# Designed miniproteins, single chains, continued (2), part 9

Each design is a single chain, and the fold is of that chain. pLDDT is the mean over its residues in the fold that is shown.

## One batch from the design tools (miniprotein)

Design m4302
Fold by ESMFold2-Fast:
Structure m4302 (fold): chain A 90 residues (1-90)
Amino acid sequence: SHVLDDKELEELRKQMEKEIEALEPLFGKEVVELMKEALEKYMSERKPLEAVGVIQGIIAKEAEKRGLDILDSPGREEAIKLAEEFLKEL
């Protein structure tokens, strides 16, 4: 597998941060800040797949609380589990 260099990781981090910020009208500032904390934690550890998983899990949990229709996707259960593990460490 191709290993992301420092520049590619920083570009990915910035893109994900923008995508997270775009969700503020749906989920509110507190959920956006939580997703940003997850992004910073896992990206600083060079774990971009874990960052994506935790953020997707947070999105899935928060959408369910709001009765929003989200299509089931491969890895949804794993993403929710990663988000729950992250939340326990806060």
Scores: mean pLDDT 78

Design m4303
Fold by ESMFold2-Fast:
Structure m4303 (fold): chain A 67 residues (1-67)
Amino acid sequence: GKELVERIANLTDEQIEELARALGVPVSKVREIRKKAKEGASPEEIKKMLEKYGVDPEDVESVLSRL
């Protein structure tokens, strides 16, 4: 839960580009999610944003484990 949000909040710009490429979403959308995570968004809010962008939160966790 909170660990996922903290990992997203602390992604470097290079890791954002790698995550966006792996998930097949625009870099701008991943940067928006990181911005919300840095602003203190809840795990539930981050998951809803991911789902709205067509991304499974479990796929994000899998990619983050490889970054």
Scores: mean pLDDT 82

Design m4304
Fold by ESMFold2-Fast:
Structure m4304 (fold): chain A 58 residues (1-58)
Amino acid sequence: GTLERALQADLGLSPEELARLRALVEAGRYDEAIAWLQEEKGLSERQARGAVEALRAS
């Protein structure tokens, strides 16, 4: 959707990375999703948390 496209553009996530993030969020693995974004993508905690919260709301 529009949110997922915005996350790809703003955070530099590939479709594969977004699919993994979505799967972690849907499984309730929020801390794992945040850690993965920070470790694999070099995002700040604020950016990683924001992405997870946005997907939880969708």
Scores: mean pLDDT 79

Design m4305
Fold by ESMFold2-Fast:
Formats: sequence, C-alpha cells, structure tokens
Structure m4305 (fold): chain A 71 residues (1-71)
Amino acid sequence: ADLALLDAVSQKVAELAKGLTPEEFEKRFEEKLDEYVAEISAATGADPETVRKLLESAAKAVINNLKAKEA
C-alpha cells in the first residue's frame, strides 16, 4: 500500500518536472498540488495530509536535482 502510494506520488512529480526549469516546476507544482492531493487520495485511500507531505517531499528532491544540473 505505502509503496504504491510512493510510486504514484513519484510518477506525478516526475511527469510534471519533464522539460521544466526549477522555477517553472515550483510554480506549476504549487498550482497542481491541491489537484494531485485530491486525485491520489481518492485513488489510494490515503489521508490527504499524508499525500500532501509526500508530494512536497518528492518535489523538494526534484527541485534539488534540477538545480544541481543548472550549476
């Protein structure tokens, strides 16, 4: 269950980051965050607060990776 939730979160965040700069990704992620929380919570039965925290954590990892590539 937790692995499926983590996979769903990681996949959404990775798809969103495709072809974006760190700044574009941050802006787009903020715009999509509530939508992704609702979708993943409905699909997995996970608590929305837990889903939000996992999405934010995954986004931070992606942002750090994108910033490292721009250096």
Scores: mean pLDDT 80

Design m4306
Fold by ESMFold2-Fast:
Structure m4306 (fold): chain A 66 residues (1-66)
Amino acid sequence: MTPEEKEDFERAFKMFDTDGDGVITREELEKVLSKHGMSPESIEEVFRRGDVNGDGRIDFDEFTTL
């Protein structure tokens, strides 16, 4: 990716990563997406697509593939 694309992803990632621990939890994703009117089932599907290793976390590399 370009440096600009990486910076945009990093900014978006920080919006979801409220704890600053370098991963997005399902709870953090739900807090952001529910404010935009997304259903719990749709949020679950987004998280499932990002959590490709099934550890219950979305890291930065997984986030960039969404």
Scores: mean pLDDT 72

Design m4307
Fold by ESMFold2-Fast:
Structure m4307 (fold): chain A 87 residues (1-87)
Amino acid sequence: SMDEQLIKEAKEAMQEALKLSPEEVLEFFKAMMALILKSSPELAEKLKKILEEGIQAVAAKHTDVAEKLREEAKKLLEETEKELKEK
């Protein structure tokens, strides 16, 4: 299905994010959050879990910006979760 393909692509994109610079990673997180907001509630929950796991992996690799990455990602996730609950 289209949703299964999108989930697969999101997981692959998260693996590639481990190779990105901290600046590119933040832009990638914003793109993923925008995708989550445009998705169905069911697909959005699955994509959100993939993003959360990816954020932890990237933060572990980029220790110098890990705190900033986690704070920015947490804010975006909280805003996204609020919008999803209002649908």
Scores: mean pLDDT 74

Design m4308
Fold by ESMFold2-Fast:
Structure m4308 (fold): chain A 70 residues (1-70)
Amino acid sequence: MIFRVTFPDEAGLAAFGAALDAAGIKYKVLSARRVGDQLEVVLEVENGDEHFDLLRAIAAAHGGTVEKLP
């Protein structure tokens, strides 16, 4: 499953990645870029449907958002 993740700063994005690693969630970074004043990362996540609510919760805790891509 592919997700778009956005954060206002590098610290929030780094904390999100560390939390995924700690949770044992397997992911691959497909792209990473700055869009305006935000950082945008596209991730491919193994078993992403099962992890979507957790991904959203972790991102929100660090000031970010997670969206499912088609």
Scores: mean pLDDT 83

Design m4309
Fold by ESMFold2-Fast:
Structure m4309 (fold): chain A 87 residues (1-87)
Amino acid sequence: MAASSLDASEVKIDKEEAEKYAKEQEELAEKLKEAVEKGDVEKAKEYAKKIEELTKEALKKAEASEEVRKAALEYTKALNEKAIKEA
């Protein structure tokens, strides 16, 4: 795993940065919710992808909590499927 290779690295992501990624995911989830409510399926898909991408990147670099990652992905998938199903 690449995370174990960070010995005295200056490009290491701290816990605070990991939390910042988690916040970004929540902001995108809020926009995803708005897109769904407006019936913008295309926008909902776009935000869903961004949330998933940020979640995975945060885990690999920012060491974001697994619980936050799961919540963000679950929320993204649920909203995206609901938008498509109702559209």
Scores: mean pLDDT 63

Design m4310
Fold by ESMFold2-Fast:
Structure m4310 (fold): chain A 94 residues (1-94)
Amino acid sequence: SALDELREASKRLDELLADPSASLEEIKEQIDVLFELLARVMAESDAPAEVLRLALRADVRTLKKQIAARYDEEDAAELEAHLEAREAELLAQI
């Protein structure tokens, strides 16, 4: 259930990032949903904490690259700052 919800949330974020009519606020809200679901999936995981931290950092790095490729410098910086804040919060819970 949580893993399926995470897959759908990730797909929704990709759709928003590809949509020129999507607001930065909508994208930030979807990032928040994604991180809440990631926290649930990670809490239920038997994987070592270090493996979970590496996976999270890799996923965030990929998302930052997608943002940098699609947005101007100002909008990319705003989304990256939001993403980094959510990453730091989740890493502190692992």
Scores: mean pLDDT 85

Design m4311
Fold by ESMFold2-Fast:
Structure m4311 (fold): chain A 59 residues (1-59)
Amino acid sequence: MAELERAAALLRRLLAEGVTEGDDILAALRAAGLDPSLLVPALQRLLAEAGGAELDLRA
């Protein structure tokens, strides 16, 4: 949970800064000492927090 929380917080900051490239996000996770496999769970958590249905409507 702590690792996932850190990954979600980092991913949210990167997206807010306009970093949407998967490779750049993975590199940032690795630089922070986080497992790259946390990317998908972190993204799911961000979608849940942001209202996944709302983001789907904007796609």
Scores: mean pLDDT 71

Design m4312
Fold by ESMFold2-Fast:
Structure m4312 (fold): chain A 62 residues (1-62)
Amino acid sequence: MITDEDIEYLAELLGISKEEVKEKLDQMPDSIKETIAKLYEKYKRGEISEEELIKQVKPFLL
């Protein structure tokens, strides 16, 4: 599951507030939240670039 620290970092990457990320996540089905969490975990492991992470999460969070 995505942590508060992860939410803050995603907010910085996307150029939006932490509150906006939390609100959008709260509106999402758990399956989509899990997809975002898995994408962020892949990014932390260096499996995907920052650009690719942003591209893949942008439709959900922006």
Scores: mean pLDDT 78

Design m4313
Fold by ESMFold2-Fast:
Structure m4313 (fold): chain A 89 residues (1-89)
Amino acid sequence: SELEEKVKELLERMRELHERIAELANQEPTEESIEEIRRLYEEAKRLAKEAEELLEKDEELKKKYSRELTVLVTSTALIAIGAEIEYEL
């Protein structure tokens, strides 16, 4: 369905952002790397909100993709927040 393809596209873009944030978080923290993580995380939150809004429109797609979306959102947040805490220590 057109709606399912949009959800898949958003999830794919979120996975790409997650990978980039994880890559940056595994490097020695610098002001530049942390600012980039913040920027990428804001984009990830925006895509997550769009995906959540689309899933609320279709109960079968919500059932199919909600777990994956929740895992991506939670994992990305933990990595991004963890990197920021490490930088402030």
Scores: mean pLDDT 89

Design m4314
Fold by ESMFold2-Fast:
Structure m4314 (fold): chain A 80 residues (1-80)
Amino acid sequence: SPLDLAQQALKIVDELAKKYPDDEMIREWRQGLEQYIAQRDFEGAVSLLRGLVLYLDTEYADDPEVQKAREQLEQIIEQL
């Protein structure tokens, strides 16, 4: 379901926020995603996740763990 997919995305973003606790952008993306999920706004969630994916590709291009998370988020976006 869209809710299950969005919750999977939130779990991935939460782990990224824990890895980079000083990254305010990841924290704000996480909070925004949680809010869209609470409102069942899956279009908003997809738009937010697309922005986050671009950010992760640009800012954490050399972090293989972040790039793996980015690939997982891209797969979730395609299914939402």
Scores: mean pLDDT 89

Design m4315
Fold by ESMFold2-Fast:
Structure m4315 (fold): chain A 64 residues (1-64)
Amino acid sequence: KIEENAKKYYEKFKLATHGENGKGSGINLQDLEKVGMDLTDMIRVLLPGLDDETHEAIAKLILS
């Protein structure tokens, strides 16, 4: 189910962008939106092999 999978992979995305030690990566989602970066494209790079629906659901969770 897409929403359940999106939440699970959203946790992996947070670990990839903010680091396992909780130190933060310096990635600011507001800055990414300001420069017009596509969050869905970033998610495809970090979590390849998932359905597009899952990538879009993760992007929605990030933007919520």
Scores: mean pLDDT 62

Design m4316
Fold by ESMFold2-Fast:
Structure m4316 (fold): chain A 69 residues (1-69)
Amino acid sequence: SEEEVERKLEEAKKYMKEGKFAQADRILLQLLEEHPDNEKVRELAKEFIEKIKDYDPQLAKRLEEILES
């Protein structure tokens, strides 16, 4: 399962670099639901928030709320 988490994090990071934010968001939301306390998941989610906050501030705020729980 840790191996699967790492693969999904790599996929999300690839989508982030490609500007495919909807796909990156879908993967990160699944990872945050399944592994809310995983440090690597939380760190990538924070990077994603910074990257999209000017494109989709509502989504960024929603992700921040999830991380704060």
Scores: mean pLDDT 83

Design m4317
Fold by ESMFold2-Fast:
Structure m4317 (fold): chain A 80 residues (1-80)
Amino acid sequence: SEKELEKLEVIRGMLEIALSATEMVIERLEKKKEENKDDAEKVERLEKLIERERKAREALKEEIERLKEEIEEKREELEE
């Protein structure tokens, strides 16, 4: 139904906001890594945090793509 499509669109918007937030965190961590490049211990810790955030970003991208596919499928189902 059209109400289900509306709900999916809202969830997609929320996930896209979460994706943007994750990308901002990665950018800040990368900058912090550059600022501390001569501190091997801090670099190692920041690299692990960056990897964790990149994994979260990829998971969000996959969920957004799945949701987009579901939205398109629902949209086609509503066409008579």
Scores: mean pLDDT 86

Design m4318
Fold by ESMFold2-Fast:
Order: structure tokens, then C-alpha cells, then sequence
Structure m4318 (fold): chain A 95 residues (1-95)
């Protein structure tokens, strides 16, 4: 179905981005802000993906954790995003 295909694509994108997001946050202080802007954009991407799949409030909470927790917060947010998309994909597949 269209929703299942969209969720599969979103999950692939989130998984691919999650590792890069952590690396960007680790480099943010070294680059004079360039990596910081990219890391923030990545955090917003993860939040938006979760908001689209499971709801705005969940996506906003995830974005806040990603932005406030440094590399560890981003890693936790990335794991939560993957888990939320996997759970939603399973629910759609079983419907």
C-alpha cells in the first residue's frame, strides 16, 4: 500500500541519517557552527518524520531531546525515531 511504502522509505531515510546526525553533533564545536546548523537540520528531519508517522506532539518531543542532549540526545532521538516508524509500519502491515 502507499502508506506502507512511504513508511518503509521514511524508515530507510531515518536509519541512514541517524548515524550521520551523531557524527555531525560530535563535530559541531570543531567547525565554528557549520556542522551545528547541519545537525539541527537533521534533528528537525527526524522530528518531522516521526510527526508525520505518529503525531506532531511525539515529533516535537523528539526534536527537543535531539537539540538539547548533544550527541547522546541525538543518538537517543534517532533510536526513538526508528522504533516509532517500525511500530507504525508493523501496525499498517497488520491492518
Amino acid sequence: SGEAAELAAALEAVRAVAERAVALFRQSDASGGAYRAQAEGTARFLGDAVAAAVGRETGEALLQRALSGGAEGMEAAAREAVAALEARRRAVAEA
Scores: mean pLDDT 75

Design m4319
Fold by ESMFold2-Fast:
Structure m4319 (fold): chain A 79 residues (1-79)
Amino acid sequence: MKGEPLSPEAAELVERARRLLREARESEDPEERRRLVYEAARLATEALRLSPHSREALELEVEATMEVMKVAVEEIAEK
């Protein structure tokens, strides 16, 4: 059900990315939130490259991409 297991390196990237996404969601500073989300997305993409058949890595990539879309819309709204 969980798919292919994460490599140790990918697991570390997943954990770091999840922590950054959590911190971004709790941040009240739009600039800090954007920085954290973009960094988390980079780590999620790298984790998926290391474990391309991991459901956990794929789910994180999707989650990070959605968060990037949200902060990008916020950047446009802060005219």
Scores: mean pLDDT 79

Design m4320
Fold by ESMFold2-Fast:
Order: structure tokens, then sequence, then C-alpha cells
Structure m4320 (fold): chain A 84 residues (1-84)
């Protein structure tokens, strides 16, 4: 259903941003021991961002929540990737 896809999109976008923000905080307070965690967080953020993009394609003409788009854009900026 559209409602289920929208809920999944909101979750994927939020998880992408949370992971990207945590990775950035670890990089700003860098410790060598945190490198595996930073890598894992970035992969999680990228995976959720890609998943969110696929969900938008599946939603077609359905209105996309501005909160999901904002979270995706913020995550992409933190990861240094383009959504365009």
Amino acid sequence: SVAELLAELERAAAEALEAAEEAKKLEENFKKEDVPRIVGLKLRAIGNLFHARLLIEKLGDAPIPETALANMEAAAKLLGVSLE
C-alpha cells in the first residue's frame, strides 16, 4: 500500500541521516579505533539512502513527504554524494 511505502520511506530517510550524522561526529572527534564503525555507519547511510530513492520510484505520482526529502538531502550532503 502507499501508506506502507511512505512509512518505509520516512524510516529509510531518517536512518540514512542518523547514520551519516553519527559518522560525521566520529570523524570530527577522530580516533583510529573508530574507523570500522565510521565505515559501517557510512555504508548503512548509503544503503538507506539508495533504498529511499527506490521507494520514491515505486511511489510514482504519490506526494513525497518533505521531511523524507529533507532527510535524504541532508544525508547525501554529509556523505558527499549527489541525489541528482
Scores: mean pLDDT 88

Design m4321
Fold by ESMFold2-Fast:
Structure m4321 (fold): chain A 86 residues (1-86)
Amino acid sequence: AREKAEEAIELAREAIELALEALRLGPSRRALSLAIAAALRAAGAEFLARLALESEGELAERLAEEALEDARAALELGREALERAR
């Protein structure tokens, strides 16, 4: 549970960094949309991961799994945003 939550926070931070890099490159409308989507999903993942760290048992595990899934989705959106901004 804790390891998944910590991994989700790390991936969410990476997604935000990719989104910010895409924004700095002067993005197209599509790249801007993807960067915003990445940032919002990453923020949600970090929130769920934080709740997982404050929870116990099955709830902690479920929240950590949801956070990790959202963080991975945010990372892919951030990568797409950066690729389209280039």
Scores: mean pLDDT 85

Design m4322
Fold by ESMFold2-Fast:
Structure m4322 (fold): chain A 68 residues (1-68)
Amino acid sequence: MTPEQAQQEWDRLLSRLPPRIAEILRLHDVYRKSFGEIARELGISVNTVQRRYYEGNLLLTDILLQEE
C-alpha cells in the first residue's frame, strides 16, 4: 500500500466515526495537539477529551477488525 492510499484510507475511517469523535482523534493524532489544548479549543474538560479519544480508538479497532 502506498503512502497516498494509506492517507485516503485513514480519512475514510475517520469519516465513518461520529464527527465529535473524529475531530478529537484528528486534533490529537494528526495535528499533535495535547488534550489540554483540545479541551481549550472545544470548550470542554480534559477528562471529556480523554474519554472521547479512547472511545474513538475503540471504534477504530472494531472497524478494522470487521474489515479483516
Scores: mean pLDDT 76

Design m4324
Fold by ESMFold2-Fast:
Structure m4324 (fold): chain A 60 residues (1-60)
Amino acid sequence: MERLRRLIEEALKALKAGDRERAVRLAKEALALAPEVMEQLSPLERAQLGYLESLVAEAE
């Protein structure tokens, strides 16, 4: 869980900094970890992952 939260935070920070390429890479790492811990995610964390999933889809 801690690594997933860290990846979400860093992806969002990269977006704020304008580093979209870094944000997409961090988002992909977070999405790869998410299935293993989905039941432990808060509604906010699920919403953040959904946003990052949309970002990755837009980049591809």
Scores: mean pLDDT 78

Design m4325
Fold by ESMFold2-Fast:
Structure m4325 (fold): chain A 59 residues (1-59)
Amino acid sequence: SEKEVIEKIAEKAKVSRERAERMLEGMRAAGFSIEEIMELLETKSLDEIDDEVVRRILA
């Protein structure tokens, strides 16, 4: 599942797999689970995901 999340981030953000892996690490550091990240990638735009990450960090 983590591998699939990295691939989805790479495709959605138009970045390399290595960059997508670092983005995933940042989201997990902000307190998101793999399942939460997967749901965000499927239901939200990149701008909406950035807003959710900021909200989680500030909570």
Scores: mean pLDDT 80

Design m4326
Fold by ESMFold2-Fast:
Structure m4326 (fold): chain A 74 residues (1-74)
Amino acid sequence: SKFEELLREALERVRKKVEELLADPSKTDEQIQTELARLLGEIAERLRAAGLSTEQIREIVTRAANFAWELLEK
């Protein structure tokens, strides 16, 4: 489904961004958080443009945010 495709896209974007940020030893925790917040905003706009409902957008963004935190707080 479109929802499942966009959810997978969002989680893949988060994984790649977290890996990139963690691979850069010059990045501060504040910079990492700022970059992730920016990505989550971009994901939300992508989902709105794709025609998802507010509930669907909230679900995907929440899951993406939780996944990012899991990757950071191992």
Scores: mean pLDDT 86

Design m4327
Fold by ESMFold2-Fast:
Structure m4327 (fold): chain A 72 residues (1-72)
Amino acid sequence: AAAEGAAAAEAAARAGGGSAGLQYIQDSHKRGDPAGTAAWRGAGAAAGGEEGPASPVERKNGLRALQAASRG
């Protein structure tokens, strides 16, 4: 389920220390790893939040900012 993807991404972030978990998911997605791509999409689809703020609105804004930063 989409909510499970967000929970898994948050757990990875906690294990890796905040942004480290998100970076891992994004790096795996960029490398074309199927598991990393699935986690990245699942987390994004789940109300726009993989890790970070609890608020759905803040999660959407935070995710966009992180994506922009990782592209740069």
Scores: mean pLDDT 53

Design m4328
Fold by ESMFold2-Fast:
Order: C-alpha cells, then structure tokens, then sequence
Structure m4328 (fold): chain A 66 residues (1-66)
C-alpha cells in the first residue's frame, strides 16, 4: 500500500521539477500498484494526474499556436 503512495509522491516531486517524463513514469508505477491492490481511489487520483499532464500539453500547444 505505502509503496504505491511513495511512487505517487515521487511523481508529484518530478512534476514540480518540470520533469514530466519522470513524473509520468512514477505515476504509471503507482497506477500499476494501485490496480494490483484494487484501490479504486488510488487509481482515480493517479489517472487524474496523468490526464492533467496530457491536458496541459494540449492546452500549451494550442495557446502557443497563436
């Protein structure tokens, strides 16, 4: 259980550093562990972070196309 939380926290740390590649990698590891645990809330919060990163990349691309 706590190992999934540790990967999630590492993802947050990399995201704060602007290292989105490592952040996604840690979120993917946390997601896999939460799925194995059947932790639906853990899966949901990791998916929300992955979606936020994807949305940020799309929105940034659209905004800079002007």
Amino acid sequence: MKKAEEYYKKGLEYEKQGNLVEAVKKYEEALELYKKLGDKEGVKKVLEKLIEIGIKEIEEGVNKSL
Scores: mean pLDDT 75

Design m4329
Fold by ESMFold2-Fast:
Structure m4329 (fold): chain A 101 residues (1-101)
Amino acid sequence: MSEETVERLREALERTRERLLKAKTLDELEAEARRFILEVVEILLEGGVAESDAHAVAQRLAAAFARELAALRAGEISMEEAVERFVEEAERIVEEFAEAS
């Protein structure tokens, strides 16, 4: 993956963290997470990543978000904790994918 693609992914993650922290409802949180996943797919495809690989990253991000959303809905964590945990896992997923060549 190119350095430009990795930088675009990091910038998308930073913007997404700000948007997620501004969410006031679970519906808004889910909408912003979905927007981020679609943006990641677009960045990867524009960077020349195969559709199957871009889809695999999207599935990992969706699964990570679903875990935090489930914990949040169960009252086990706060909205802020859910955002922080999702962003941390998303950063890890992006970095692991960037290192896999």
Scores: mean pLDDT 85

Design m4330
Fold by ESMFold2-Fast:
Structure m4330 (fold): chain A 64 residues (1-64)
Amino acid sequence: AAEVSPEAVEAIQDVIDRYGPEGLLEVARLLGIEAKSVEEATRALLDYAQRHGVEAIRAAAEKL
């Protein structure tokens, strides 16, 4: 789907609020996503959430 869910956006914002922008790179790495910048990590994580759901992102963030 082309739409971004509010839950996916909230999960990403929670990572930023807790760990800073670098937390997005670490979450992406834990999920096997290659990202070279915070912007790429954000985009990849939004796409990942649409395909696999937000729970995987939350679980990866909990391991930080």
Scores: mean pLDDT 79

Design m4331
Fold by ESMFold2-Fast:
Structure m4331 (fold): chain A 62 residues (1-62)
Amino acid sequence: TAEHAANAVRLLARKAREQGIEVDEEGLVSLAKKDPVKAFEELARILPPELAQAARNLRDTL
């Protein structure tokens, strides 16, 4: 669901921030509610390889 995608985006954004990576969490959460595939694609572009792979895996389960 869109809510599950939004929660996953929040989790990945928090993990990125813990590693010192700036992420527009609110913008990505808004995008995930409208277009979850696009949101995870945007996340995969900005996240480190390990977290980017997690985002791609989540996209594939949508």
Scores: mean pLDDT 80

Design m4332
Fold by ESMFold2-Fast:
Structure m4332 (fold): chain A 98 residues (1-98)
Amino acid sequence: MAASRRAQARRLVAEAREALEAGDARKAVELLTEAVNLLDPSRSSIARLAKGLLENASEEQLAETAQRVAEILESTADPAEAARKVEELLKEALEKAK
């Protein structure tokens, strides 16, 4: 992955944490989805899963999901592995939000 994409993704994760602190879980999920797309643009499923969550999940569920996604992106050095873990988390979160 290009270094510039990683730097931009890190900025988006930081902005998502600020959104969570401000109580805007929806914005946090949108920013984190954009960060993951920068790390692995081939995972089109992530955008669809995030949209499903934004349409079906409560604000509290969105906040919890955003927190976990941010933690994965901060702790996982490999971009493809980070994107895979986020996809799995979003699938589980969407299943619980129904």
Scores: mean pLDDT 82

Design m4333
Fold by ESMFold2-Fast:
Parts: structure tokens; C-alpha cells; sequence
Structure m4333 (fold): chain A 68 residues (1-68)
């Protein structure tokens, strides 16, 4: 369902941020890539563009923290 998919994305973003805090860059990057795939599924499921854009910004923020 759309709700389950949104929850999965949110939990994945939170876990990726935790890996960044722990210095686990490879694990964080793996989750960021998985998040990108989930966003495509969210789009196919008819999620509003505003919701997708918000999750994309969160994933990009985590990605930039990994690169820092």
C-alpha cells in the first residue's frame, strides 16, 4: 500500500542517517540507493509529487553528509 511504502522510505532515511552518524558510509550509501528505488515505486503508486520531492530532498541531504 502507499502508506506502507511511505513508512518504509521514512524508516530507511532514518536508518541511513544513523549509519552516517556512526561513520558507516558504505551502509548509508546502500540505503540511499535503495531509497531512490522506493521513490520510483512511490511515484508509480500515485504518491503526490510534493511527497516524493520531500523524500528526495531528505535523501540528498543524507548523501551530501556521506560525501563530507
Amino acid sequence: SLEELKKEVEELIEKAREYVRQGKKEEAMRLIKEGGKLLKELDKAGAPQEVIDEYEKELLRVYLEVQS
Scores: mean pLDDT 86

Design m4334
Fold by ESMFold2-Fast:
Structure m4334 (fold): chain A 87 residues (1-87)
Amino acid sequence: DDRKLLGQAMNAVMEALEALARGDGEGAARYLQEAAELLSSLSNPNEEAIELLQKAAEAARRGDFEGAEEYLYKAIQELAKRSLEEQ
């Protein structure tokens, strides 16, 4: 169920943002990885958003919170670009 997977991925993205806000790089990386895996399981996966979430997870793991936030915002923007007719 793509709707359920997308909802779970968005929850993971929100958890990652909260983890980054409190300086929890390990927690953020886990949530970002979970979001990427959930999005990759969709019938029409947004490959660009998935790659950005993976880059965000790597940045978070190495303590680059600014880089992690930048990649995460880009991933959110890519997801928002999806056609309204498709959603």
Scores: mean pLDDT 82

Design m4335
Fold by ESMFold2-Fast:
Structure m4335 (fold): chain A 68 residues (1-68)
Amino acid sequence: GATEKFIALTLKLLGDPDLSASLVGDDTIVATALPGGAATLEALLAEVSADPDLSASLTGDTLTITLK
Protein backbone atom coordinates (compact mmCIF):
# COMPACT_ATOMS: atom_id res chain seq x y z
CA GLY A 1 0.00 0.00 0.00
CA ALA A 2 0.95 3.68 0.02
CA THR A 3 2.26 3.54 3.62
CA GLU A 4 4.56 0.56 2.92
CA LYS A 5 5.86 2.33 -0.21
CA PHE A 6 6.54 5.50 1.82
CA ILE A 7 8.43 3.52 4.52
CA ALA A 8 10.53 1.75 1.85
CA LEU A 9 11.33 5.11 0.18
CA THR A 10 12.28 6.64 3.56
CA LEU A 11 14.73 3.81 4.32
CA LYS A 12 16.21 4.01 0.79
CA LEU A 13 16.78 7.78 1.03
CA LEU A 14 18.26 7.64 4.57
CA GLY A 15 20.92 5.27 3.16
CA ASP A 16 21.66 7.29 -0.02
CA PRO A 17 25.25 8.65 0.02
CA ASP A 18 24.31 11.48 -2.42
CA LEU A 19 21.57 12.86 -0.14
CA SER A 20 21.06 14.10 3.40
CA ALA A 21 17.56 12.81 4.22
CA SER A 22 15.38 12.99 7.33
CA LEU A 23 11.86 11.98 8.32
CA VAL A 24 9.74 14.91 9.59
CA GLY A 25 6.66 13.67 11.42
CA ASP A 26 4.95 10.53 10.09
CA ASP A 27 4.33 11.49 6.44
CA THR A 28 7.12 13.84 5.25
CA ILE A 29 10.71 13.26 4.06
CA VAL A 30 13.15 16.14 3.51
CA ALA A 31 16.10 15.33 1.22
CA THR A 32 18.93 17.76 0.45
CA ALA A 33 21.54 17.13 -2.25
CA LEU A 34 25.09 16.68 -0.99
CA PRO A 35 28.01 17.91 -3.19
CA GLY A 36 27.85 15.86 -6.42
CA GLY A 37 24.32 14.60 -5.62
CA ALA A 38 22.38 16.92 -7.95
CA ALA A 39 21.66 14.19 -10.54
CA THR A 40 20.34 11.87 -7.79
CA LEU A 41 18.04 14.64 -6.50
CA GLU A 42 16.75 15.38 -10.05
CA ALA A 43 16.01 11.67 -10.63
CA LEU A 44 14.23 11.51 -7.25
CA LEU A 45 12.12 14.59 -8.08
CA ALA A 46 11.02 12.97 -11.37
CA GLU A 47 10.23 9.63 -9.64
CA VAL A 48 8.21 11.20 -6.79
CA SER A 49 6.38 13.63 -9.13
CA ALA A 50 5.18 10.63 -11.19
CA ASP A 51 3.84 8.80 -8.09
CA PRO A 52 0.09 9.36 -7.46
CA ASP A 53 0.47 8.62 -3.71
CA LEU A 54 3.22 11.23 -3.17
CA SER A 55 3.59 15.00 -3.40
CA ALA A 56 6.93 16.67 -4.22
CA SER A 57 8.10 20.25 -3.67
CA LEU A 58 11.59 21.49 -4.57
CA THR A 59 13.07 24.58 -2.85
CA GLY A 60 16.68 25.20 -3.83
CA ASP A 61 18.56 21.91 -3.37
CA THR A 62 15.98 20.54 -0.89
CA LEU A 63 13.14 18.21 -1.91
CA THR A 64 10.13 17.81 0.40
CA ILE A 65 8.17 14.57 -0.14
CA THR A 66 4.74 14.15 1.49
CA LEU A 67 2.47 11.08 1.57
CA LYS A 68 -1.04 12.02 0.29
Scores: mean pLDDT 82

Design m4336
Fold by ESMFold2-Fast:
Structure m4336 (fold): chain A 55 residues (1-55)
Amino acid sequence: LLTEIVIETARLEAEKLLGKEAAEEIEKRMREMVEQGTPLEEVAREAKEWIEKLL
């Protein structure tokens, strides 16, 4: 549940700032990181960096 909340929140933020296509890419990468066992804290940090890079 916490994982889904983090991913959904980041996707919604990315969609507002960068559009739907970029948000889908960011969500996909976040889910891959979670599947690989990456801590949620690191997943959230990476997502923020990707959003900043694309702005």
Scores: mean pLDDT 79

Design m4337
Fold by ESMFold2-Fast:
Structure m4337 (fold): chain A 78 residues (1-78)
Amino acid sequence: REEEFRRIVDEAEKRIQEVARKYGNRASIESATLEEVDGRYVLKIKVRLSKNGTPEQYEAAKKAAEEIVKEAEDRVRR
């Protein structure tokens, strides 16, 4: 349980950092919380993303980070 949660969060953080660097930005996971809702575990991830580069690069990095977060959260929700 905790090992699986940690692995999912670590994988997401690595992917977010890689995507941010690719677009000239910096990113980190600000918080990752595991909540129990209706007998199911729900992962909530908050990302901190710097506003570096062009507006287009920032939006691309933000969108990619949001997709990575959604994928990680969906893995726990299933």
Scores: mean pLDDT 75

Design m4338
Fold by ESMFold2-Fast:
Structure m4338 (fold): chain A 62 residues (1-62)
Amino acid sequence: SPSFWKAEEWEARVAEVADASDAEIAALFAQLAAQVRADAVDPELLRKAGALAELRARRAAA
């Protein structure tokens, strides 16, 4: 389903961003924060931010 997260979709989204550096993750979160303030949030960027937060948490736990 393109509109809902499934377990395999979630892991696929994390895999898409697995090569992101911590600096790139921080830059994308800053961009998302700017879009939230502008009331112009890209839904795909919001979903990607979720995958990046999970990636960052996994790296911090390792």
Scores: mean pLDDT 74

